# Designed miniproteins, single chains, continued (5), part 61

Each design is a single chain, and the fold is of that chain. pLDDT is the mean over its residues in the fold that is shown.

## One batch from the design tools (miniprotein)

Design m18245
Fold by ESMFold2-Fast:
Structure m18245 (fold): chain A 88 residues (1-88)
Amino acid sequence: RFEEYKKLAEEYVEKALAGHKLTPFQKKLVEQFIEEAARLAKDEETLLAALDRFTSYFLDLLENPTKYTEEVLALQVIGEILDLEVAS
């Protein structure tokens, strides 16, 4: 159920990233990940696992901005989307 998974994903990411200010590009990546994860996840467990991995990488970027580039974050998002697709 897409709308329920999208809402769950939005709430999860909002809570995980609370207190961090995102650039417009980072906000776009978050929105894209949420939409694709909600669409592709076969069950709630798969969705939560993908959200956990994504938010971990994203928090690392926010806390260590010189260690990661926005390109690296985009590749991580693509990787998680592809993993969800092949798992489905």
Scores: mean pLDDT 73

Design m18246
Fold by ESMFold2-Fast:
Structure m18246 (fold): chain A 74 residues (1-74)
Amino acid sequence: MSERELEIEIKIAMVRMMLSVLRLAGDESEKVRRAEELLREAERAFEEGDLERAEELVEEALRLLKEAIRELEA
């Protein structure tokens, strides 16, 4: 695996973990739903070898999940 591939895999794993935690917390927000869609697209792009697209999608998902967590803390 290249370093970039490893970084993307780690970010995908982080998104999966954050989604799991938010689902356990009962979060049904639009941001969580959008992040799930972005994760599926990122996983497809990664499998297709489009690392740039996978990185963009997974970073967008991470931003949405961080916002959702912040809204729960507010």
Scores: mean pLDDT 81

Design m18247
Fold by ESMFold2-Fast:
Structure m18247 (fold): chain A 75 residues (1-75)
Amino acid sequence: SLQEEIDLALGEIAAAVAQSIIERNKTEDVRKEAIEFLKKIASKFTPEQLEALLERFKDYPDIRKVIEEVLKEKK
């Protein structure tokens, strides 16, 4: 469905933004805010959308951990 594709694209953008912030900033406060931002957005996704996003960001451990935590809570 179009809505599922839009939601997944927004999730990919959110994860990419969070990863960029994490890479550019080594301060714990900024990293924490980026993680909180992603977690808030990811909480709106279905398990299937979260698994798709997890595969897309499999090489980014900070992002994967957040998505895995949200996915576990949706079970």
Scores: mean pLDDT 77

Design m18248
Fold by ESMFold2-Fast:
Structure m18248 (fold): chain A 69 residues (1-69)
Amino acid sequence: SMEEERLKLAEEFGKKHKEEVREALEEAIKIAKTEEAKKLYEEALKLLEEGKYGEAVLKALEGARVEME
């Protein structure tokens, strides 16, 4: 399914770029325009630290989506 493919790609990206994603999330939390986006970035950072790389990346993208709307 598209959902499984998206999670797999997010997992591969998150594993390969863990430190870059962590730094981007820390900055995103700091400059977040909305409390909703900030909470999504905070949850993404927690998932990243738990080794849930795919879920972390997808949650980070959800935060970015909220900020674009």
Scores: mean pLDDT 85

Design m18249
Fold by ESMFold2-Fast:
Structure m18249 (fold): chain A 63 residues (1-63)
Amino acid sequence: MSEEIKKAVDALTEAAQAMAKSTDPERRAEAQRLVGEAVRLLTEGKDPKEAIELANRAIEAAK
């Protein structure tokens, strides 16, 4: 994998873990939305840098 794709996957994994620990349904829903957008970009072979940003925002949203 390219370094950027690896960073995106790592950030998505961290976001999923943050979502699992979150007890706030609104924060979990926002994080889930951002993770979904990031995964969609990666599966479509689009900008991995944008996917990394979305995944990082999901981590923040889940907190």
Scores: mean pLDDT 80

Design m18250
Fold by ESMFold2-Fast:
Structure m18250 (fold): chain A 110 residues (1-110)
Amino acid sequence: MKPVERDKPVITYEVFDVEDLSSLGLKPRPPRKVVTLSVTFGKDTPEEVKKAVAEGGRRLAQLGNEGKTPGEIARVVAELSERLAKLVDDGTGQKYREVAEKAREAAEEN
């Protein structure tokens, strides 16, 4: 099969509400929002985009390992997405800007 969208970089961000494991108990716990960033590269993805994602990914992993809050992680996701939007000349840049706005909203909520 001929790949249709695999030749372009794609970034996806999702916010998950963490359900309380004490659902087996009678006391509910407020859910927490967790930000996940996924980026898929195409065959012709520019090296500058790959480097920016690798750098951002390392920062996000480090923040997670250090136990930083979901809000701080979401802020870094927003910064990375804004940077990627500037590096991409195609319509993909609009998607990165949208992700940056959603990440900023998640940072303000957490």
Scores: mean pLDDT 59

Design m18251
Fold by ESMFold2-Fast:
Structure m18251 (fold): chain A 68 residues (1-68)
Amino acid sequence: ALSPRERQILRLLAGGGEASAAALADLLGISVSTATRHLNRLARRGLVERLPDGRWRLTEAGEAAARA
C-alpha cells in the first residue's frame, strides 16, 4: 500500500506535472534524500518516471493512483 507521504508526492506531481526531488522536499518539509527515496520506491511501482533533465513525472498508473 502507498504511504501518506507517497500519496502526497503523487498529488503534487498531478497538480504540477513535473518536479525535482529538491522541489518536492521543500514543499513537503522533508530532506532531499527522503524525497528521493520515496520517488525511487514509486518508480519501482511504475507510478513515476525520471526524465532526462532529472525531474520526475507521473506515469498513467501514477495519475490513477493520485486520483484514488
Scores: mean pLDDT 86

Design m18252
Fold by ESMFold2-Fast:
Structure m18252 (fold): chain A 92 residues (1-92)
Amino acid sequence: SQALVDELRAYLQSLAAQGATIETRLEGGTVYVRVSGLSTLQAIGLALTLIGFDLDGLPVEVRIEGGTVYARISGLSEAQAQALADGLAAAS
């Protein structure tokens, strides 16, 4: 849903405001997000939060590599994916 996309964007933007680096890549209705500059505990916390979004019905796949979290967000319209990526790029 758009509400979950907006909530996810706001959450990730809050991490950027706290010093995390966010990089995005677009493939149609799929957004790939790389969040780095996290402690291992912060990375685990982010991954658990992203799993929460997936359980709430926004398809999110997550992978952790130390202080870096990779997320694949799918099932978006092209417009939703573009707006998410643009919002995250502006926050970084």
Scores: mean pLDDT 84

Design m18253
Fold by ESMFold2-Fast:
Structure m18253 (fold): chain A 85 residues (1-85)
Amino acid sequence: SAELAAVAAETRRLLAEARAVARENLRRAETREQILRAIALILRAIGLEFDLDRAVAASDLAGVRRLLAEARELLAEARELGASL
């Protein structure tokens, strides 16, 4: 459906953005804790990308909407970490 495609596209965009921010956080990280937090954010984004591919394949609109919310939270968390570095 057009709605599924639109929500999936927005989710994919946010996950790509979260990964980019987390990779930048990793480059700027000075402490072990900061490095581990940045790595955890990258791994979470990758996991959500796999979940998104599965939800899209299943035509699971509710699942894609849940993943959109999770992608927004992940991006916000990555940006908060970046602002503190």
Scores: mean pLDDT 91

Design m18254
Fold by ESMFold2-Fast:
Structure m18254 (fold): chain A 79 residues (1-79)
Amino acid sequence: HMEEQEKIARKIGALLRMIGNYEAGVIEERLGKRVPGVTDEEIKAGKELMEYIKNTPSTEENLDKVLEKAVELEDKILA
């Protein structure tokens, strides 16, 4: 089903972008270098997602919650 695949792809895309935002923050902390094109708001959103994942038990039901959290955070930084 193409529509279901598109929805899954969008959620996974949001998750990967949030992870990238978190990693940009780690690069800044460790190397003292800002990653070009990444804002403080994006780094903060990525950190928030990683804390959510850390505090969320690894279950199938919680995978959907993690994906929804990634989309929520991405929507906030695109506003």
Scores: mean pLDDT 79

Design m18255
Fold by ESMFold2-Fast:
Parts: C-alpha cells; sequence; structure tokens
Structure m18255 (fold): chain A 82 residues (1-82)
C-alpha cells in the first residue's frame, strides 16, 4: 500500500490534481482493505496509461482513459470517506 499510495499521489501531483491528491491521501489515512484495493488498482491503471503515453503519445484514447481513471478514483475515494 505505501508504494502504491506514493506512486498514485506523485502521479496526481505531477499533473496538478492537488484536490484529488488530497482526497486520496485521506483514503490512505483510513488504512482499510478497500483503501488498499483502490490504491493498488489505481497504481496498475496509471502504469498502463504511462506505457500507452510512451508508445502512443498524443493519442486521444489515452487522454480519455486518464480522465476515466480520475473520475472513477474521485468517486471511489469520496465513497470510502463517507
Amino acid sequence: MEDDARYVLEFLRERGDERLAELVERVVERGTVEARLLLGTAASFIAIIEELNKNYPDEEETNKLLETLRKELERAAEELLE
């Protein structure tokens, strides 16, 4: 979890998503099984998106995947913090 959390937070902050990064940090503080699964899943999807950007830069599909990840991560994080 610590490595997954760091990877996700660094990715979000590098993109200027400070609000989402703060939300994810609050999820990490909860330390639940659900939080660990969310962070592991998010880290895996980020790795896939980064690989796609490396091989297919400027593809609209990659940007759509990133926006989908951001929306799903925000929704899941907000649900876990309720």
Scores: mean pLDDT 78

Design m18256
Fold by ESMFold2-Fast:
Structure m18256 (fold): chain A 86 residues (1-86)
Amino acid sequence: KEELLEKARELLRRAEEALRAGDLEAALRALLEAAELYEKAGAYGLAAAAYEEAARIARELGDEELAEELLEKAKEMKEKAKKAYE
């Protein structure tokens, strides 16, 4: 799924640009979209990392409920990543 991985990488670059600009809302949106695309592509380790970064930004925005949901999603992705390499 080459297209999904390439789109996710572009979204990660946009998230980094948004973070440098201090646009936490834009960074959160880009990271969530990237994480979902990595998950669909089976790149679970990359999806976990994106969900963890998104959770950190959600917490900085004061959205504790979203941060908790994203951390659970990251945990799920880490478990899937470990199974893929056993």
Scores: mean pLDDT 84

Design m18257
Fold by ESMFold2-Fast:
Structure m18257 (fold): chain A 58 residues (1-58)
Amino acid sequence: MSLYELAKQAVEAEKTDPEKAKELRDELISRIQAETGLTPEQAERAAKTIINHVKLEA
């Protein structure tokens, strides 16, 4: 699954299950860190950027 698809699922889950949305966001951050080698802080910022982009697509 692409990082974008994971972010999209997190945004969708936010409307139905906030706990699931948090789990998906944590997974997104973890995957960004694993695939890119970014620091935890950089991965969090990248995840926020992707999520905000997905929200604008709504």
Scores: mean pLDDT 78

Design m18258
Fold by ESMFold2-Fast:
Structure m18258 (fold): chain A 97 residues (1-97)
Amino acid sequence: MSKEELEIESLIALARMALSLGSPQAETVAKKAAELAEKAGDLKGLAEAYRELGRYYLSKGDLEKAIEYYQKAVELAEKAGDEELKELAEKELEEAK
């Protein structure tokens, strides 16, 4: 695992924790994870970061943005060949509708 991948995973975990605590930092941390994943070409990390952004917007009542991020997460997980991540994102997308 590269240093960049480890940093991305750490930021995703931090975003998930921030969301569970109702912290406004959840959005900032998830966006940082997404930016690093995109620069690194880490499709799996980007998909996971977008799932956290979807959850953040869902927690704020922004259903349109939540659905948009979950759809992007599904597409990225499919491109990454990660069936488990794709199924998780599809379930979250269906629950947001």
Scores: mean pLDDT 85

Design m18259
Fold by ESMFold2-Fast:
Structure m18259 (fold): chain A 61 residues (1-61)
Amino acid sequence: MNRASEEEKKELEERLKELLKSSDEEVVTIAGIALKELKTGKFDKEVLEKLVEELERKDKE
């Protein structure tokens, strides 16, 4: 992979799947939507990375 793009997408997918196990229903809902967008390629990678970081921070609280 010349830009590691697929590896980065796999990491985001794994992080989103972990967020789906959260006890916070909002985190689960948003993570589910983000995972769906990642699969369809409709979402910008940088925007998705920022969203995942925000959800991880919220889940940690």
Scores: mean pLDDT 74

Design m18260
Fold by ESMFold2-Fast:
Structure m18260 (fold): chain A 65 residues (1-65)
Amino acid sequence: SKEREEIIKEIYELRLKAIEALNEGDYDTAIENLEKIIELAKKLGNKDLVEAIEEELKKLKEEKK
């Protein structure tokens, strides 16, 4: 569906923003973008993606940012 494809594209864009933020040492922006990905993945009903991003987010927060 067009809606599903739009969400997938948005997730991809948020992923790139998170990578850019991490490369700049901007952990707060990276965390914010990962949290947005989780929200969109939940709308897709993609439990595997939610779990994968939550694990990445947990690891990033454990690095004290």
Scores: mean pLDDT 84

Design m18261
Fold by ESMFold2-Fast:
Parts: C-alpha cells; sequence; structure tokens
Structure m18261 (fold): chain A 87 residues (1-87)
C-alpha cells in the first residue's frame, strides 16, 4: 500500500500564524470541542516555544519559565471547562 501524498503533513509549523490541522493532537477525548481546541492550541504553543528556543539558542531556564507559564494558563482554562461540565 505505497503512498506519496498522505505521508506529507505539509510544513504546518512553517506556516505564518496558521493553526496546525493535519498534525493535530490525538484528542482521545473528542467529546468536548472546547477541550479539543484547548489541547490543539497548547500543542501549537509548545511547538512554537521549542522551535524558537532551538533557533535562538535560548537557555534551559528561560525555556522552562515560558513553558511553565503556558502550562499554568492552559491548566486554568481546562479547569474552567471541567467546572462548566459539572454544572
Amino acid sequence: MPDRDAAVDLSVDGAPGAPVRSASVTATLGADPGVAALVEELTARLRALLDAAIREGTSVAALMDRLGAAFAEYAARLAALEAERAA
């Protein structure tokens, strides 16, 4: 079953501000569009941070600080979605 077109998810991370579509997260949940969108956004943010760190030679401490801030932000948003589900 050889293929040539499906093997390429395009240059998703090279697109100017475009969201990642084909290389989206697994989204094992899939039950809540808000949760799925949040996970996808976090994944894109993490990729951008890692890519920037590699290009700029960012220190590990600076990278960890930025990752920590991103995780905290998304954790709070996830908690809000869970609270809405519980209501």
Scores: mean pLDDT 62

Design m18262
Fold by ESMFold2-Fast:
Parts: structure tokens; C-alpha cells; sequence
Structure m18262 (fold): chain A 55 residues (1-55)
């Protein structure tokens, strides 16, 4: 999961995601922005983020 996110997101974007994992409201907004910017489905991004949390 984390390896897949490294392929899809820049290091800066990954740092923002990791910081936002501490605040679900910020995470929701960030996922929406990244989905639009990268052309990735929100559900796919959410599933990848769940994978990192389980690590």
C-alpha cells in the first residue's frame, strides 16, 4: 500500500497525507484534492491510505 502511494504521489504529497492521518477532516479534503489532481478515484486513494494505517 505505501509503495503504491509512493508511485502515485510525490514525497511532499505523501508527507501531507501522513500528517492528515491524525485528523480525519483534513484527510478527507486532501484525498479529494489529490483525486482531482492525479485523476485517481477517491475510493482507490482511501483504500491505499487504509493499507498504510494497517502497517
Amino acid sequence: ARERLKELLSEEELEKVEAALKNPEELGELVRELSKKKGIDVEELVDLLRGIVKE
Scores: mean pLDDT 73

Design m18263
Fold by ESMFold2-Fast:
Structure m18263 (fold): chain A 55 residues (1-55)
Amino acid sequence: RPASDETVARVEAALRENASRPVSQAELAERLGLSQSTVSAALRELERRGVLVER
């Protein structure tokens, strides 16, 4: 399932805010009030756009 642009932007913003500290998928989901599957879809989209995210 594709992630919405709004969801992708929220995940990207959270990653940028925590650039000095690693952030897990579960933590992003909790912080943003999203399901873990939605965060996974958004992270996949960011990876496709050239933003590499690992565990």
Scores: mean pLDDT 70

Design m18265
Fold by ESMFold2-Fast:
Structure m18265 (fold): chain A 66 residues (1-66)
Amino acid sequence: AVEEAARLAAAAGGSFAAAAGAAGAGALAGDAEAGREAGLAAARAAGADEAAAEAAAERAGRAAAG
């Protein structure tokens, strides 16, 4: 679910912002950790380095939390 949303976002444009947004949407329960994990997976799938992937994960987690 969450990782699949992240993969779809990465495939759609390779944009870390779009990937993080889709990951947040995938974490519909408002679960910040699920959003963070999905954002991390999406950023890595898009080819981000560790620092960029962690930044995307933090943004996705905050988005999922509201």
Scores: mean pLDDT 62

Design m18267
Fold by ESMFold2-Fast:
Structure m18267 (fold): chain A 88 residues (1-88)
Amino acid sequence: MLEKAKELLEKGKKAFEEGDYEKAAEYYIEAADLLLENPELTEEERPLLEEIAEGLRKVNEVLPNKEVAEKLVEIEVRLGLAEIKEAI
């Protein structure tokens, strides 16, 4: 699973660079889903999932999409990024 997630992340980055934001989102979501199948993130999986989340944030900024937004929330909860944060 890890190697496939890395491959999908690289494909997502390439699609984003080429301006294919919809395809980039699909690759990032697929990569995230593979990592999220594991209920506990390993030290290797955590930074990969963080990079996928960053890619999805960039996609959502350019091409707002409900599926991308929902997947981002799921990833950020898993990473602990959405637990508690003070409003600035």
Scores: mean pLDDT 77

Design m18268
Fold by ESMFold2-Fast:
Structure m18268 (fold): chain A 58 residues (1-58)
Amino acid sequence: SMVQPPVTKEMILKMAKSLGLELSEEQVDEILEEVQKRVDEGEDPDREIFTAVVSLTR
């Protein structure tokens, strides 16, 4: 079966930029850890990144 590549900081930064949001290095690291855990549990990476970015910045 195809294994999805791990979530990257660039994916998080691209999402934040598309939403007009600025993230600290600490916020990026927190989102990366949370999103990677959920993706490992079978969740969609794009959806989880969006949810985490919005939750921490709004």
Scores: mean pLDDT 76

Design m18269
Fold by ESMFold2-Fast:
Structure m18269 (fold): chain A 68 residues (1-68)
Amino acid sequence: SAGAEAAALAVKAVNEGKNAEITLADGTVYRAEASNPASAAGAALAAIGENPERVEVTIDGERHVFEN
């Protein structure tokens, strides 16, 4: 699913010491921060739980789009 792919990419970024933003089609943004593992876990769970049809993940200026 798009949410699961977005969550996996955000977790990978955090593990590499980067911050990630997960953006839903409605403009909702979840932040995954390298300095705060709880925020990364929360962002991942939210993305999976909402089962979005469309998700964007931005990591250090690189945008990735996932569509279900």
Scores: mean pLDDT 76

Design m18270
Fold by ESMFold2-Fast:
Structure m18270 (fold): chain A 100 residues (1-100)
Amino acid sequence: KKAEEYNKKGNELAEKGKLEEAVEYYKKAIEIDPNYAEAYFNLGLVLEELGKLEEAVEYYKKAIEIDPNYELAKEGLVRTLKLLGKEEEAEKLLEEIEKK
């Protein structure tokens, strides 16, 4: 699928440290497939690395909305919330993850 090809290109760019270019390809993937949980998660990761923490939170939340069992996206959300000083929200989410 074309969305999977864009996600793969984003992954290749992120591995090379071309984070801004990776963002563009992950966005192209979600434009084609708005339910592509992995592309939202990957976009969250690169935005977090770019220091765009509030935006990373939004994309991690979207990945979890699409796939409620997406543990890596939940871990990314917890980590990013702690970096933003939202310890209470992060603690509550971590407790929910640990119950499973």
Scores: mean pLDDT 84

Design m18271
Fold by ESMFold2-Fast:
Structure m18271 (fold): chain A 71 residues (1-71)
Amino acid sequence: MEEGKKLVEEAEKLVKEAERLWKEGAPLSDVRKLVEEAKKKIEEAEKLGLKAPEETLQRLQRLWTRVEALE
């Protein structure tokens, strides 16, 4: 339970950092790396029985879609 919560908190921080880098015009590769790490942490948290907040999932999906569209 604690481990899953930590994974969700880390994913939330990664999503916020990716959003900041996106707004600042940082390299797409840097944004992509953070989004991929956040996705992995959310998947691991789900395996431990903990679901990330809906807002966090929506923000991650939005970033993921933009990154994938641009390659």
Scores: mean pLDDT 79

Design m18272
Fold by ESMFold2-Fast:
Structure m18272 (fold): chain A 55 residues (1-55)
Amino acid sequence: SLKKEASRIAEEIVRLTEESKKALEAGDVKKALELNKKAEELLEKLKKIQEEIKK
């Protein structure tokens, strides 16, 4: 179950990062920063889940 959660979070991080890049290319800096912040929050969640798996 934790491995499935990690996979889902990783997929969402990739999606948010890609959308952030597209927003930057379009000149929407505010949207890019918002998407990047959400990706950072999910990355911290992913790190905690990976730490639990490594126990």
Scores: mean pLDDT 82

Design m18273
Fold by ESMFold2-Fast:
Structure m18273 (fold): chain A 86 residues (1-86)
Amino acid sequence: YYISSHPSLKVESEKVRAILEKAGAKEVGSIEDVEAALKEDPNAYVVYFKGGTGSNNIKKTLVEEWKYPENKILTVDEFLKANPDV
């Protein structure tokens, strides 16, 4: 699953979104939407666009409140480095 694009990086986020959607990822706009998506697929990767206070809180919420595996929570850059062919 993919979470939120950053407005200041719209060109990059649109390009990255297309790559993630081609790889089968679904875009979610909020932490609540991420929770709903993870209930349907608890083994899914969470990919987030790093920027601002909100993005730092996403990883903290997933690890501390939802006990989600930290290795399943990736920044966009980490995801692309691990999946260069998508």
Scores: mean pLDDT 65

Design m18274
Fold by ESMFold2-Fast:
Structure m18274 (fold): chain A 69 residues (1-69)
Amino acid sequence: EKELRREALLEAAKEAEKNGQPELAEILREAAREGLSVAETAKKVGEKGYALKTKLSKLIEELRKKKEE
């Protein structure tokens, strides 16, 4: 679980970097390093955190399914 959450945060950070959002990418990378929960990360991001919470939950579920293969 912690590893899947970290991977999801790093993938989201890469997407933010590609979209020219370096501040968001840094917050996501820091959350991954500190092992923050999805809710804690979303709170740090603020209003945009609602969409991020949904995105991260979906990424974690996809990564979990790949491990069961």
Scores: mean pLDDT 73

Design m18275
Fold by ESMFold2-Fast:
Structure m18275 (fold): chain A 97 residues (1-97)
Amino acid sequence: EKEEKREKAEELVRKALLLASQGRLDEALKLAEEAARLAEGASDRVKGAALEVRGSVLASQGRLEEAREDFRRAAEAYRRAGDERAAERAERYAEAV
C-alpha cells in the first residue's frame, strides 16, 4: 500500500519535471501537487522531492512566497528521511527565491 503510493508519487515527480522542462508549468504544477499528496504518509523522501518540484514550478510562475514555503517544507521532509544533503539543497532554493 505505502510502496504503491510511493512508486506512483515518484512517477508523477518525474513527469512533472519533464513537463516543467517543456514550459508546461500548469500541467507540471498539477502533477507535483498530486505527487505530494500521494507521498504524504508514504515516503518523506518522495514528499520532499514533490515539494521541491512544486516549489520550482511556482518560482517559474513568479509565485515566489508559495515557492519559498514549498522549498522549506521540502527541506523538513528530506531531514525526516535522513537526507541532509537534499535538505541543504532545498534550503538554498528557499533562500534564492
Scores: mean pLDDT 89

Design m18276
Fold by ESMFold2-Fast:
Structure m18276 (fold): chain A 60 residues (1-60)
Amino acid sequence: GPQLAVATRDQGPTTPAVLGLRAGERVLVQKEYSDGFALATSLATGATGLVGADGLEIVE
């Protein structure tokens, strides 16, 4: 199932497909891709988009 993660830095949105996150924001990681991106849902906004996986710390 999706894993809980925390953004370690501010990132995005640089395109409509990229989710904007603030450092400390919690997300559910739906899918991790081999190109260094993950599909994630923000718990603060409910928005789903791509995030840089290097900017996320898995909590669960």
Scores: mean pLDDT 75

Design m18277
Fold by ESMFold2-Fast:
Structure m18277 (fold): chain A 56 residues (1-56)
Amino acid sequence: SSVERQARGNAEAQAEVAGLSPEEYQRVFDRLVAAFRKAEELKDASQEQADKVAAE
């Protein structure tokens, strides 16, 4: 999903700069996925309403 791709890119950049352990990387990734998913859910709710009207 787009959320996972965005979170992965951000987490990888942070891991490279900060020298994170695999365990810390996983925590950062999980938090970013949760944050981006919440933002996308709000956006997708509005977009789905518009797409549904256009599709019907």
Scores: mean pLDDT 68

Design m18278
Fold by ESMFold2-Fast:
Formats: sequence, structure tokens, C-alpha cells
Structure m18278 (fold): chain A 55 residues (1-55)
Amino acid sequence: TLSLEEQIALLDEQIESLRARRRQYEAQGDLDTAARLDRAVDELERLRAQLRAQQ
């Protein structure tokens, strides 16, 4: 079982990875994929905020 701190750290890594991927697709003109990645980032940021509120 992951600690709260470990869960937040993993979410931070996932968010950074998805943001980098989104920038790549945006640069390529794939705006649909970029928009989907933006939504995925938003969902992970909500989860991270919820977990941080428990610290």
C-alpha cells in the first residue's frame, strides 16, 4: 500500500509526463489529442489537490 506522500509524488510525475506529451502533440498540430491530455491533467490535478488536503 502506497503512503499518501508516495501517491502525491507519483501523481506529480504523471502530471509532468502528460504535460510534456501534450506540448509535443500541440507542436505537431494534433489539437484533439492535446485537448484530451489537458483533460487528463485536470483530473489528476483534482485528485492531487484532494490528497494534499488530507496532509
Scores: mean pLDDT 85

Design m18279
Fold by ESMFold2-Fast:
Structure m18279 (fold): chain A 100 residues (1-100)
Amino acid sequence: DPDAEKAAEINGVDVEYFRILSKSHFVLAVELLYEEGRMEAVEAIINLPTEPPSPETYRAVRERAGGDLDELVELILNGDEEERRAAAGLLGALYVEKVS
């Protein structure tokens, strides 16, 4: 998406940051956690606020856990609200990669 890539470049964030703001990525995160039997994490993200995480928190979570399901689940269960939102969005992106 050229517009998303340009916006990411201008704001110093990657294109995945704009994708994790999508409600569809939240739904995909719930589906992945349900399929993996992670019901406690499903309950944690269902009650998350709809506000996007800060770009700084998103980058920190992605660098720490970006492709690791267990680390993303740990952040959803034990992280702060911004870390949980970033981890949920990244889980949705991980599910898209698996089904693509």
Scores: mean pLDDT 67

Design m18280
Fold by ESMFold2-Fast:
Structure m18280 (fold): chain A 81 residues (1-81)
Amino acid sequence: MREEIEEAVEKGADALADLMDKKEAELLNRKDLDQLVELERLVVEILLEKGHMTEEAAQEMFEKIDTRQKLLERELKEEEA
């Protein structure tokens, strides 16, 4: 039980760090893209499962996440090419 709480706190701290990295990724730190996208999806899934979000809102957020991921993946390919 305590270990599960500590793991949840560590995941929360990692999520906060990733959210701070998101602000830097919005400044084109493209190397954190996959982690940022996974975190955003995880947050939306948790909110949906807990009933804090409607399915319609979750779909809109997933579409925005997919669009952002595609744009940043395109930029990553252009940088490596």
Scores: mean pLDDT 64

Design m18281
Fold by ESMFold2-Fast:
Structure m18281 (fold): chain A 92 residues (1-92)
Amino acid sequence: GAAGAAAGGALAAAGGRGAVGARAGLAAAAGGALAAAGAAGTGAEGAAKEAAGAITAIGAAIEVALFGGGGALGCAGAAFAGAAGGFTVGCG
C-alpha cells in the first residue's frame, strides 16, 4: 500500500525521459518480490524482502526530495535509489 504509493511518486519524480525506465524497474522488482514471497520455503523470502526494501528505499528517497526538499540529503537518498533502479539523479 504505502510503499507502492511512495514508489509511484518516484516514477513521477523521474520525469519524462526517465519515467519509463523507472516504472519498468519498479514493476519488475515488485513482481519479483510477490513471486518470491509466494515461493516461501524455497529460500526466496530473502529476495522478496530485499526487493521490498529497495522499493521502500526508493519511495523514502523521493519523499525526502519532494516533501522535505532536503537538497543534499535528498541527493544521497536519490543516488542510492538510482543505483538500485537505474534512476536518473541530478540534484547538483
Scores: mean pLDDT 46

